# Designs tried in a protein design run: designed miniproteins, single chains, continued (5). Part 78

Each design is a single chain, and the fold is of that chain. pLDDT is the mean over its residues in the fold that is shown.

## One batch from the design tools (miniprotein)

Design m18874
Fold by ESMFold2-Fast:
Structure m18874 (fold): chain A 75 residues (1-75)
Amino acid sequence: MRAELEGEIAEAMVLMWIGLANIFASQGKYEKAIEALEEAIRLAEEARERGLLSPERAEELIREAKERIEEIKKK
């Protein structure tokens, strides 16, 4: 139960950083958006290592963040 709650919190934190990156990108703050996405990737990798996120879910979140970084770098 506690580990499940920690997993839900870890996923929520990753999603919050992705959301924050989208807000920064919408404001033209592309450097801050990339930093937020890099933090999301770091948290997803740590959560995977700790067994808080399934490998599949962590890979999905990391992929989404990396795709967003690529999109921002084209601007």
Scores: mean pLDDT 82

Design m18875
Fold by ESMFold2-Fast:
Structure m18875 (fold): chain A 63 residues (1-63)
Amino acid sequence: LLKQAEELFQQGQEAAKQGDYQKAIELYDKAIELYESLDPTMDVDIKLSFARMAKSILKQILS
């Protein structure tokens, strides 16, 4: 599950780089859901924080 969440986050970053912000937000949401389903560890918490931050930035841009 951790690898799947990381893969979704990476796909979200790639979509954002291509200017597909809506797709990036959807991918970040999926990554966040997977990270939230995992046991809380420092690595998971850090990755979850980055995914939430990336999503928030894109939502701010789209607002």
Scores: mean pLDDT 80

Design m18876
Fold by ESMFold2-Fast:
Structure m18876 (fold): chain A 70 residues (1-70)
Amino acid sequence: DLKEKALELAERVIKDPNDREAFRELGRVLAELGRDDLAVRAYMAAEDTELPDEKRVEFAREVKEEIERE
């Protein structure tokens, strides 16, 4: 289930906001779910070394909320 995988990856980012591989995998899963805007943001966060941990966690929480809403 792609939704379950997205939630798992979002939780992984919340626990380790500098896990860039989790952001890349989250981007892939979000793209497969048709959430292209969230997918792009996840890929950008994976490569953005200047993005603070708190903003990484905020994005992951936003993803979790969006997926749970569906």
Scores: mean pLDDT 83

Design m18878
Fold by ESMFold2-Fast:
Structure m18878 (fold): chain A 97 residues (1-97)
Amino acid sequence: MELSEEEIEKMKKIARDIALVLQIIGDWLDIQYGDEETRKKAEENLIKTVREMLKELGYSDEEIQKYIEELKKNIDNVEKVAEMVRKLTSDLVKKWE
């Protein structure tokens, strides 16, 4: 079965979304297990990546700001961060259809 140009573009978007989720997981591991400098950089990268994903999902600037504040408040809470990442992944999967 030959892939259409639209199907190829959709697969590329899915691949980019998966790469962003993996980046979030990597940054989260650096926050958990890294030294002070690694943790700080990983937190900044995590916040940037999450902000970009939420914008692509159609969240308003106000909703994005609230999400980032909740993430910062709970950054050391493994269970809460995992819950938030699962929610983002679920929203991405729904976007992929």
Scores: mean pLDDT 77

Design m18879
Fold by ESMFold2-Fast:
Structure m18879 (fold): chain A 57 residues (1-57)
Amino acid sequence: MEGLERLAAGDYDGAVAAFRATLARDPDDRRAWELLVQALTLAGREAEAAAVRAALP
């Protein structure tokens, strides 16, 4: 999964973009939502991470 490769490389902003692209194709992908929150948290984007967590299905 592209986002997981970017997380492993330390490219947290790239991981966020990759997981958002995954969710644009499959918005019901619960794992991609969880990984997006993790990537946002690691990127230091805590407000965005909190907003995504509050909006999780």
Scores: mean pLDDT 79

Design m18880
Fold by ESMFold2-Fast:
Structure m18880 (fold): chain A 83 residues (1-83)
Amino acid sequence: MIDKELLEEAIKLLTPAAEAGDAAAQYHVGGLYYALATTTEGEEKEELLKKAIEWLEEALKLTTDPKAQEVIRKALEEAKKAL
C-alpha cells in the first residue's frame, strides 16, 4: 500500500515535466505507470499498462540517442507483453 501511494505521488510530481515535453520525465512516468500496474489486476492493470505504453512511446519519439532509444524500446516491449 505505501509503495503504491509513493508511485502515485511520483507520477503526480513528474507529470507536469512530462507534459511539457521532457523525454526523461516521460520515460520515468511510463516506468512508474508500469510499476503501478504490477500492484493490481484486471481492468485497472490494463488501463495503467496502456498509460505506461503511451508515455514510453512519447519518450521514444523525442529521444534521438540510440542507446537511450534501446532502453525505451525494451521498456515498451515489456509493457506491451504484460497486456
Scores: mean pLDDT 84

Design m18881
Fold by ESMFold2-Fast:
Structure m18881 (fold): chain A 73 residues (1-73)
Amino acid sequence: KEELLKEAEELLKKAEELREKAKKLKEEAEKAEKEGDFEKAKELKFEAEVEEGLADILRGLAKILRKKAEELG
């Protein structure tokens, strides 16, 4: 039970790191767009979406692990 909770917490930490990375990429994309570099902006936005998607997957997995820990008692 405790092992599942620890794993869930590690996944949440990784998800938060990916979310912060995605946030920075979005800010860089916005700056590139303002400077007229639309190709750079598109690439950065795509990378941000990938990082956000990975963060969402990790958050979902952490939720499943926490639920399993509760089921195991």
Scores: mean pLDDT 83

Design m18882
Fold by ESMFold2-Fast:
Formats: C-alpha cells, sequence, structure tokens
Structure m18882 (fold): chain A 63 residues (1-63)
C-alpha cells in the first residue's frame, strides 16, 4: 500500500510540474508553436487532457 501511495504522489508531482512548465511556455511570446504543441502532448500523455485544452486556449489568447 505504501508503494502505491508513493507512485501516486510522484505522478501527481510530475503532472503539476508538466502543467506549470506548459503554462509558462504558453505565456512565453518567444516559444514556438512546436514547443507549445510538445508540452500539450506531454499533458495528454500524462492524462491531463482538460489541462492540455486550457494550455492551448491560453496560448491562443497570448498570440
Amino acid sequence: SGIEADIARVAAEEGEQLLADARKTALDPNASTATIVGKVLQLVAAGLTDEAREVLRLAEKNR
């Protein structure tokens, strides 16, 4: 049971870091479309599909 809790914690921490990095990239005017798409795909792969959509909307509004 401890191992499952540790795996869940690490996955959550990795997801939070991916989201934070993706948001920073979406707000960076020098970030390429390819870089933003790469971050969005990483969020989708991590199961953060709703967060990936929000990052895309954020990038569109900041372009």
Scores: mean pLDDT 82

Design m18883
Fold by ESMFold2-Fast:
Structure m18883 (fold): chain A 72 residues (1-72)
Amino acid sequence: SEAEKLIEEAEKLLREAAAAEDPEEAIALAEKARELGEEAAKIAKDPKVKLEGEIVAGLAAILRGVVRVVFG
């Protein structure tokens, strides 16, 4: 589904954010992962896919927050 494709892209971006050496790049990638995860959760009809989108968005928001606290 379209929601599942958004989750796959969000997970890829979240992995890239976690591996980024530049804090600003990590924040930008995490922000995009959060947006895609939230979009997936909004359009998903399957409750499991909706939950997966919400989890990815939440993890991305946490990573962004941690990077901002540590490096900001």
Scores: mean pLDDT 86

Design m18884
Fold by ESMFold2-Fast:
Structure m18884 (fold): chain A 99 residues (1-99)
Amino acid sequence: GREKLAEDAAKSVPGLKKALEEQIKRLNEAIERAKTGDPEAVKEARRELIRAQGFLAVAETVLWLAEPYLSPEELEEFRKGIEKARAAIDEAQTAIDSA
């Protein structure tokens, strides 16, 4: 039922938080490489941006499903992770658009 889906979502939160942090790290590394102006590096940065956006969308969906089953501390940590990821994605988009 709906409760089981939410419980399964809550159990996925630690792994998804880690995956989101790793995707943002990859994105930031790709952006740094793209600063050289190499067209292939810029193309790779755009691919990493799309991946990060996809992971963010999944994280936001999981937060919506899992919210009633998370402790206040877990909820705050996950929300902060999502907020940081969103900010990093916005900064990366601006950097790519300015290149």
Scores: mean pLDDT 82

Design m18885
Fold by ESMFold2-Fast:
Structure m18885 (fold): chain A 63 residues (1-63)
Amino acid sequence: EEKKTEELIREALLEEMKKRGLTDEKEIEEFIEDFIKALKEQMEELGVSYEELLKKIEESLKE
């Protein structure tokens, strides 16, 4: 499910930011939102669905 995968990405980014010493929740949240937005916009520019990209990555992980 695309939504679940996005949540995992958000969680991984949050954990990584905290490990790097970022403690400002607003700053971390803004970074994550900007990252997700940029990723979606990049996929749209390439003519690829964000959901289809996630599905394809999952499928390619094992064959």
Scores: mean pLDDT 70

Design m18886
Fold by ESMFold2-Fast:
Structure m18886 (fold): chain A 58 residues (1-58)
Amino acid sequence: HMEEEIYEIAREAIELSRKNGGKADVKELAKTLLKMKGIEATDEQIDRAVERAEAELA
């Protein structure tokens, strides 16, 4: 369950970054969104989710 929640947030962060011309740090956006939603995630979990989301959106 947690992995899918983190993945959805990573997808959202990538979409936000792309909408802003790709200048925003996706990992930092994902961290901010997770914090706002009260979801605790390690840097390793965030990195894995971002990699998965980027691969699926490529």
Scores: mean pLDDT 79

Design m18887
Fold by ESMFold2-Fast:
Structure m18887 (fold): chain A 60 residues (1-60)
Amino acid sequence: MYRLTVNMPSEEGARRGAEAVRRASPGARTRVEGNTLVIESTDSVERAVGLALLGIGEGL
């Protein structure tokens, strides 16, 4: 399991990022803690990084 933590500019941004990741990969686990987006993937580090980048872009 790979876990990536992303600091978003706002809690709303973190929620939008989490929603985007869930739409792209329903199997990935996401958590929002304040303005922090946590993404967990079981597939590979490449997949985890890709999901984190997606979350960052959608949450801005």
Scores: mean pLDDT 74

Design m18888
Fold by ESMFold2-Fast:
Structure m18888 (fold): chain A 72 residues (1-72)
Amino acid sequence: MSGSERVLKILRLLDEAGERGLSVSEIARKLGISQSTASRLLRILEAAGLVERRDGRYRLTPAGREMLRREA
């Protein structure tokens, strides 16, 4: 799976979770990837402004939602 394809899957999962968000462990489990891989990808997405972290959980930003709609 390409990096871009995996990014879109993460953004879609977070969109589905809404305001509740998802932990690194939940994202890793849902995508069938390691927690270290999920953590690395989430840090990159957070730096890009596409996701935000609150109380150990990640959720989609407005910019992340717009990116997902453009790629959907």
Scores: mean pLDDT 81

Design m18889
Fold by ESMFold2-Fast:
Structure m18889 (fold): chain A 75 residues (1-75)
Amino acid sequence: SELEKLLLEEPEKLIKEGEEAFKKGDYEKAKELFEKAAELSELALLGGPPEELIPKYEELLEKAKKGLEEAKKKL
């Protein structure tokens, strides 16, 4: 489904964009991007994804939350 595709691809994309923003010193943008990635990953987990995809969503959520915390520490 389009929703399932968005819940997999979009958080991964947002995490990459957040990492790039962080490397450039744009901590406000990095925070925003990681926050959006975390929200989407959390929504995916709440939606009851296939068991084989749960570790992938959990990994994305953990990475997004870690990036968000690091960005917040710089603000």
Scores: mean pLDDT 81

Design m18891
Fold by ESMFold2-Fast:
Structure m18891 (fold): chain A 96 residues (1-96)
Amino acid sequence: MEEARKLLEEAREAYKKGDGTKAVELLREALELAEKEGDKRLQAEILVELAELAYEAGDLEGAKRLLREALELAEELGDEELIERVRERLAEIEKE
């Protein structure tokens, strides 16, 4: 849990500095660690951030897929706030 969260923080800093490639790499590593640790909430958080980077890169299908995975985890957790945020973001991306 702590190691995955540290990578997530490092990914956010890389993105702020304009290094989207490094941010994606760190987020994918953080996701793998969160999955191994069974931290479903952290997995959902990382998937949302990966979806935002995919959207900015023009990968709308990748962004929607990642958000759907995050939604499944949020529903398993019963996290009503996270469910609402992910559904709202999916609707925004699907809206022309």
Scores: mean pLDDT 84

Design m18892
Fold by ESMFold2-Fast:
Structure m18892 (fold): chain A 69 residues (1-69)
Amino acid sequence: MSEEELRKLAAEVFAIAGSYPLDEAVQRAAERLGISPETAEALLRAFPGLLSGQPVDALPEGERLKELM
């Protein structure tokens, strides 16, 4: 997927996470979006950086996120 699609996916994970505990938020996002729990957690952790326009390479989760691109 493109970096823009990755940012949209991260925003969807964050929206699903809402006020849920981290473990439940990750599981709900993974099930709803059809992604792995590990990917959902990486996207949730990366969301602030992606929202600020940081390149994927600059994020701690960048290597895992590149597997989606």
Scores: mean pLDDT 76

Design m18893
Fold by ESMFold2-Fast:
Structure m18893 (fold): chain A 63 residues (1-63)
Amino acid sequence: ADALTAAGKALRRAGKYDEAAALYREALALDPDHRDALLGLTGALMQAGKSAEARELIERLAA
């Protein structure tokens, strides 16, 4: 899980938001409650312009 999250962060820094989101989703498939993956996916979705999907993840993290 941690390796996928780290790779997702690197892709976000490179501006590859869709690829980063895919890696974060893979990390969440292995561990659905992985906080770093949820935060990373939220950031990638916001930067890709998918604000509605990002809001759903923020609500999940706020619990």
Scores: mean pLDDT 76

Design m18895
Fold by ESMFold2-Fast:
Structure m18895 (fold): chain A 68 residues (1-68)
Amino acid sequence: SAARDAAQDVINAASQGKKVTVTLADGTVTEVDGNDIAAAIGAALKVLGEQPETITVTIDGQTTTYTA
């Protein structure tokens, strides 16, 4: 699942102290500071709940696009 893969990568990156930006197809942007695990979990749960068709995750300037 694209949403599941994106959620996992968001939590893993934040746990490594990396800043994460999540962008949804509707233009919704969520920023997560490094080591802010509560914010990372919140962003991951939102992605899993909404199951958007396209999710873009940027970690340290590297962008990955997940398509359902």
Scores: mean pLDDT 79

Design m18896
Fold by ESMFold2-Fast:
Structure m18896 (fold): chain A 73 residues (1-73)
Amino acid sequence: AEEELREAWRRLQEELGKIYETLGEEAAEEAAKAVEPLVEKAKEAEAAGDLEEAARLLEEAARKARELYEEKK
């Protein structure tokens, strides 16, 4: 569970990093704002001890960031 949570955070950072490197800071900020509600829910789940739900929400955030990358590139 904790390993899955760590991997999910890493995947989200990788997707946001790709947007920053390829599309620039403005696009990365837009993507970060778009996934912010999912990241906040993931932090709440993690604080509640629900690491599985936190990982799931971060995976959704990473997927959304990837969709934004594909749309804008």
Scores: mean pLDDT 81

Design m18897
Fold by ESMFold2-Fast:
Structure m18897 (fold): chain A 101 residues (1-101)
Amino acid sequence: SVIEQLEEIVKKEPDNADALDLLGRAYLGEGKYEEAIEYYKKALEVKGEDNAGLLDDLGVAYYKLGKYEEAIEYYKKALAVDPNNESTKAALKKLEEKLKS
């Protein structure tokens, strides 16, 4: 599987940020949100805290896991890097309204 191939790459190259990001996406696609978060966080540590795409992906994964406060935090971080991302702005607005009620 793609996950098995990416896990072998990460085992040999633990700081391969592209493989870590792809593993996060593969786990997200399989509904394994906690594993997706783990690999996205590792990718973010390698690529840097200013990666808007990884910050948005973390927001999505936390949302899917039902951790709405963490999802809001990561969407806000993503918007601090890329303030014009309309999709992230819409996701943040929906979550803030959900926590308000």
Scores: mean pLDDT 86

Design m18898
Fold by ESMFold2-Fast:
Structure m18898 (fold): chain A 82 residues (1-82)
Amino acid sequence: SREVVIEITYTPGKKPTARLLSGGEVIDVYVEAQVDEVTKTTTISATVLFRDEEGRLFVARATVTLPADYAGTVTVTVTAEE
């Protein structure tokens, strides 16, 4: 396992984006957002597939819950798995 930092950028009504700030070369990124109108929150899930300096494949997953009116960037430190 390896600790990595994921940066998630969100604007209400638009698809969120995610990028890897540290840890290696990004191969693929999957990001989804789910709005809960009752709690007035948006839950964003990001999955990043990347290679380290030795060419090993890792998967990092981050989930954040934000106020539905939040716009901006959050960083999450997560453990990446082979």
Scores: mean pLDDT 81

Design m18899
Fold by ESMFold2-Fast:
Structure m18899 (fold): chain A 80 residues (1-80)
Amino acid sequence: AEERARELLEEAREKGKLSVEMAVEIANEALELAAAGRVETAFELLDEALEIAKEAKEEDAAHLLERSREELERLAAELA
């Protein structure tokens, strides 16, 4: 989960772009980590992906990541 998400983040930084497909995969990995109790790592991965998407001006990917972050906030609140 974490390894794959970090691999995608590194690829996105090197290429200067983050596609919707990459965003979906990163978001899924982050939500799986959160469900396993690794909420801080999940937020870190989503925040890094969102920064890359915004810098690359990948609007659709950024919106998807923002929605995933909101879902993570809800999940974290329910688990607390």
Scores: mean pLDDT 83

Design m18900
Fold by ESMFold2-Fast:
Structure m18900 (fold): chain A 70 residues (1-70)
Amino acid sequence: SEIEELIKELKKKVEEQAKKLSPEKKKEVLETMEDMIEEIKEQMEQGRLTLEDVKEVKERMMEYVEKLLK
């Protein structure tokens, strides 16, 4: 599934960036990521989320991590 591949890529990229954060911020980022992934799965099961929406969530998550690195 293309969505499963995007989720897997998101996890890898967020985990790599989170390694640069403090342990406290890393935990917050990883918990936020898991919550977003669960929401994506629920919305997909309900037929309310498009592939484009998943890509936007990925971009949002990457921006969030970048802000924490500043």
Scores: mean pLDDT 76

Design m18902
Fold by ESMFold2-Fast:
Structure m18902 (fold): chain A 60 residues (1-60)
Amino acid sequence: SEIEKLRKEIGKLSKELLELGKEIRENKDDAEKVAELQKQADEIRKKLEELKKKLDELEK
């Protein structure tokens, strides 16, 4: 189902975001690396927001 596919995608992106958060903490003294990782994290957060909105619409 579309709901099942969305839940799986949300799970994958949530895991990726968690790993990026860990990398940001590990590289906190490298401003350039942190900026790069933050851009990646922001893109994942944006995608998660879109997927969660889609899931909410399908569950209503």
Scores: mean pLDDT 83

Design m18903
Fold by ESMFold2-Fast:
Structure m18903 (fold): chain A 94 residues (1-94)
Amino acid sequence: SLLEEIRKAVLELSRALDADPAMQTSEAASLLTAIHLRVVAAEIFPENALEDLEGVKYLAQELARLAEQRGATPVAAKSNELRKLIDKAIEELR
């Protein structure tokens, strides 16, 4: 399911972040935590899912930007993969 793909993308993003010394920052950790909490909120409260998923999209874009600035190519790639899955989920909720 798309939700399972989103969960997998968040896990892969978390692993990429943990593997990259350039991303061992409080800002990156805060963005990842916010992404995780919004994904969980969208699952628990589907009536609010559109707002939470739009939040995940924004946070993933910010994490991709930070990763690009730091040369963390795998983290930027995984952030953009998550964003694409979120875009698809938002379209299905319209």
Scores: mean pLDDT 87

Design m18904
Fold by ESMFold2-Fast:
Structure m18904 (fold): chain A 91 residues (1-91)
Amino acid sequence: KQLDIDILGALAIIAVSVGLLEAKRRGNEEDVKMLEEIGDLIAKASETRNVEEFIKALEKAIELAKSLPDKELGEWLTRVFEILLEKAKEL
């Protein structure tokens, strides 16, 4: 099964959405703002349909995820984005 850029983009947005739901549930307003920034970056890159732009967005998303105040949430998102980055590099 081949994962294309649209599927990888959709998976990344799902991960951000889960993270946003959890951050809102925990009342972490700084995490919510950072996750909205991550989501915007991924959405814009996905819309370009350009693999290099998508890879750059995932690399930036990983940096931002590592900087999340909630370290458990940040570690989980970093792992997800690293898997997606590995798959994007195969495209």
Scores: mean pLDDT 85

Design m18905
Fold by ESMFold2-Fast:
Structure m18905 (fold): chain A 80 residues (1-80)
Amino acid sequence: LKKEAEELIKKGEEAKKKGDNKTALEYYRKAAELASKDPVKNLKELQRALNNIAELEPEKAIEYVGEMMRALADVVEEEL
């Protein structure tokens, strides 16, 4: 999971460097979907994917932020 998300983020970065923003977004989206399956364990990968999506397509980033927050609420305490 973590390795797969990291690999997808790297591929997205390569596509972005080549100016292929569409392919970059696809990789970042897949990374975010994988990381969101275990958001606590893959929080860093989720953040990196979301940051890159927000830079290229803010609308998609909002959707994934919502998904991440919901997943975290189901798992963590945030006792306050």
Scores: mean pLDDT 70

Design m18906
Fold by ESMFold2-Fast:
Structure m18906 (fold): chain A 83 residues (1-83)
Amino acid sequence: SPIERVEKAAIEAIKNGHLVAARVGIDELYRLAVEAIKNGDIETAKKAIEALKRVSQAAEDAGFTEVAEYAREKIKEIEELLK
């Protein structure tokens, strides 16, 4: 799925220290979640949240706390849209 490809690319960017590319991946996961919500596809929106959680964890584990926090803010925004 597009979400799985973007998640993988963001995590690889984190592993390689490409933080700009990691943030672009986080933004794309957020965009995919918002489009899914607009289309009533709540399952896909939840998959994007889980992908962002894994990206956030990978960033935290790598010591890139600002990237991890950026992903968490995007998760919070998506969760607020689902209320």
Scores: mean pLDDT 91

Design m18907
Fold by ESMFold2-Fast:
Structure m18907 (fold): chain A 78 residues (1-78)
Amino acid sequence: MIEEVGERAKEIALKEGLDERQAEMVGAMAKQLVSLGASPEAALEAARRAAREMAKAKDRDEQLQALVRAVSEVVESL
């Protein structure tokens, strides 16, 4: 089931226009969130937010900030 969340998160990232490497990062993040106790729904919501912000990011720092923000919001709710 955790692998399913990762694959769905990757698909979400690809649909937002991210490349394969960025999509893999989003998928890995979603799998980590589920392993920490987040629901699949919360992990996928975080993936959608991260993907949208990463797609708008102009550099790698902004992409990293988007991922960290998504993770922090879910972890704080655990």
Scores: mean pLDDT 79

Design m18908
Fold by ESMFold2-Fast:
Structure m18908 (fold): chain A 63 residues (1-63)
Amino acid sequence: SAAEEKARRMAEGAKTLVEQGMEELAVKELTKALGSEEKAREFLELAKRSIEEAARYLIENGV
């Protein structure tokens, strides 16, 4: 679905920032987008392991 594609793109973007050494920037952007630093950090840890799990987390948490 369009929501799943958007979630996957967001997960891929976050992982790319981490791979470029910009993990704190990723956390800041995700905190603003998700409204919670806790959710942002959980999402980021998932994105490091699995784009699919991270995307599912976003769908379940309202993105």
Scores: mean pLDDT 84

Design m18909
Fold by ESMFold2-Fast:
Structure m18909 (fold): chain A 69 residues (1-69)
Amino acid sequence: SKGLEYFYQGKYSEAIKVYKEEIKKNPNNAQAYYNLGKVYKSMHDYDSAEKYYNKALELNPNFEDAKIL
């Protein structure tokens, strides 16, 4: 919701902050890790994007989108 709003506005630092707060509240939130990966990919930080996508897939193996590097 709010993280996605920041992401679509190009406010990547604010989006990262929101998703990291979600992860602090629930470290098993695969969706938050996936969304964080999408933000880093949009910033062309492919190493961080891959790391968070892999974490999302580790937490939820059915999260097929996280397999795309």
Scores: mean pLDDT 81

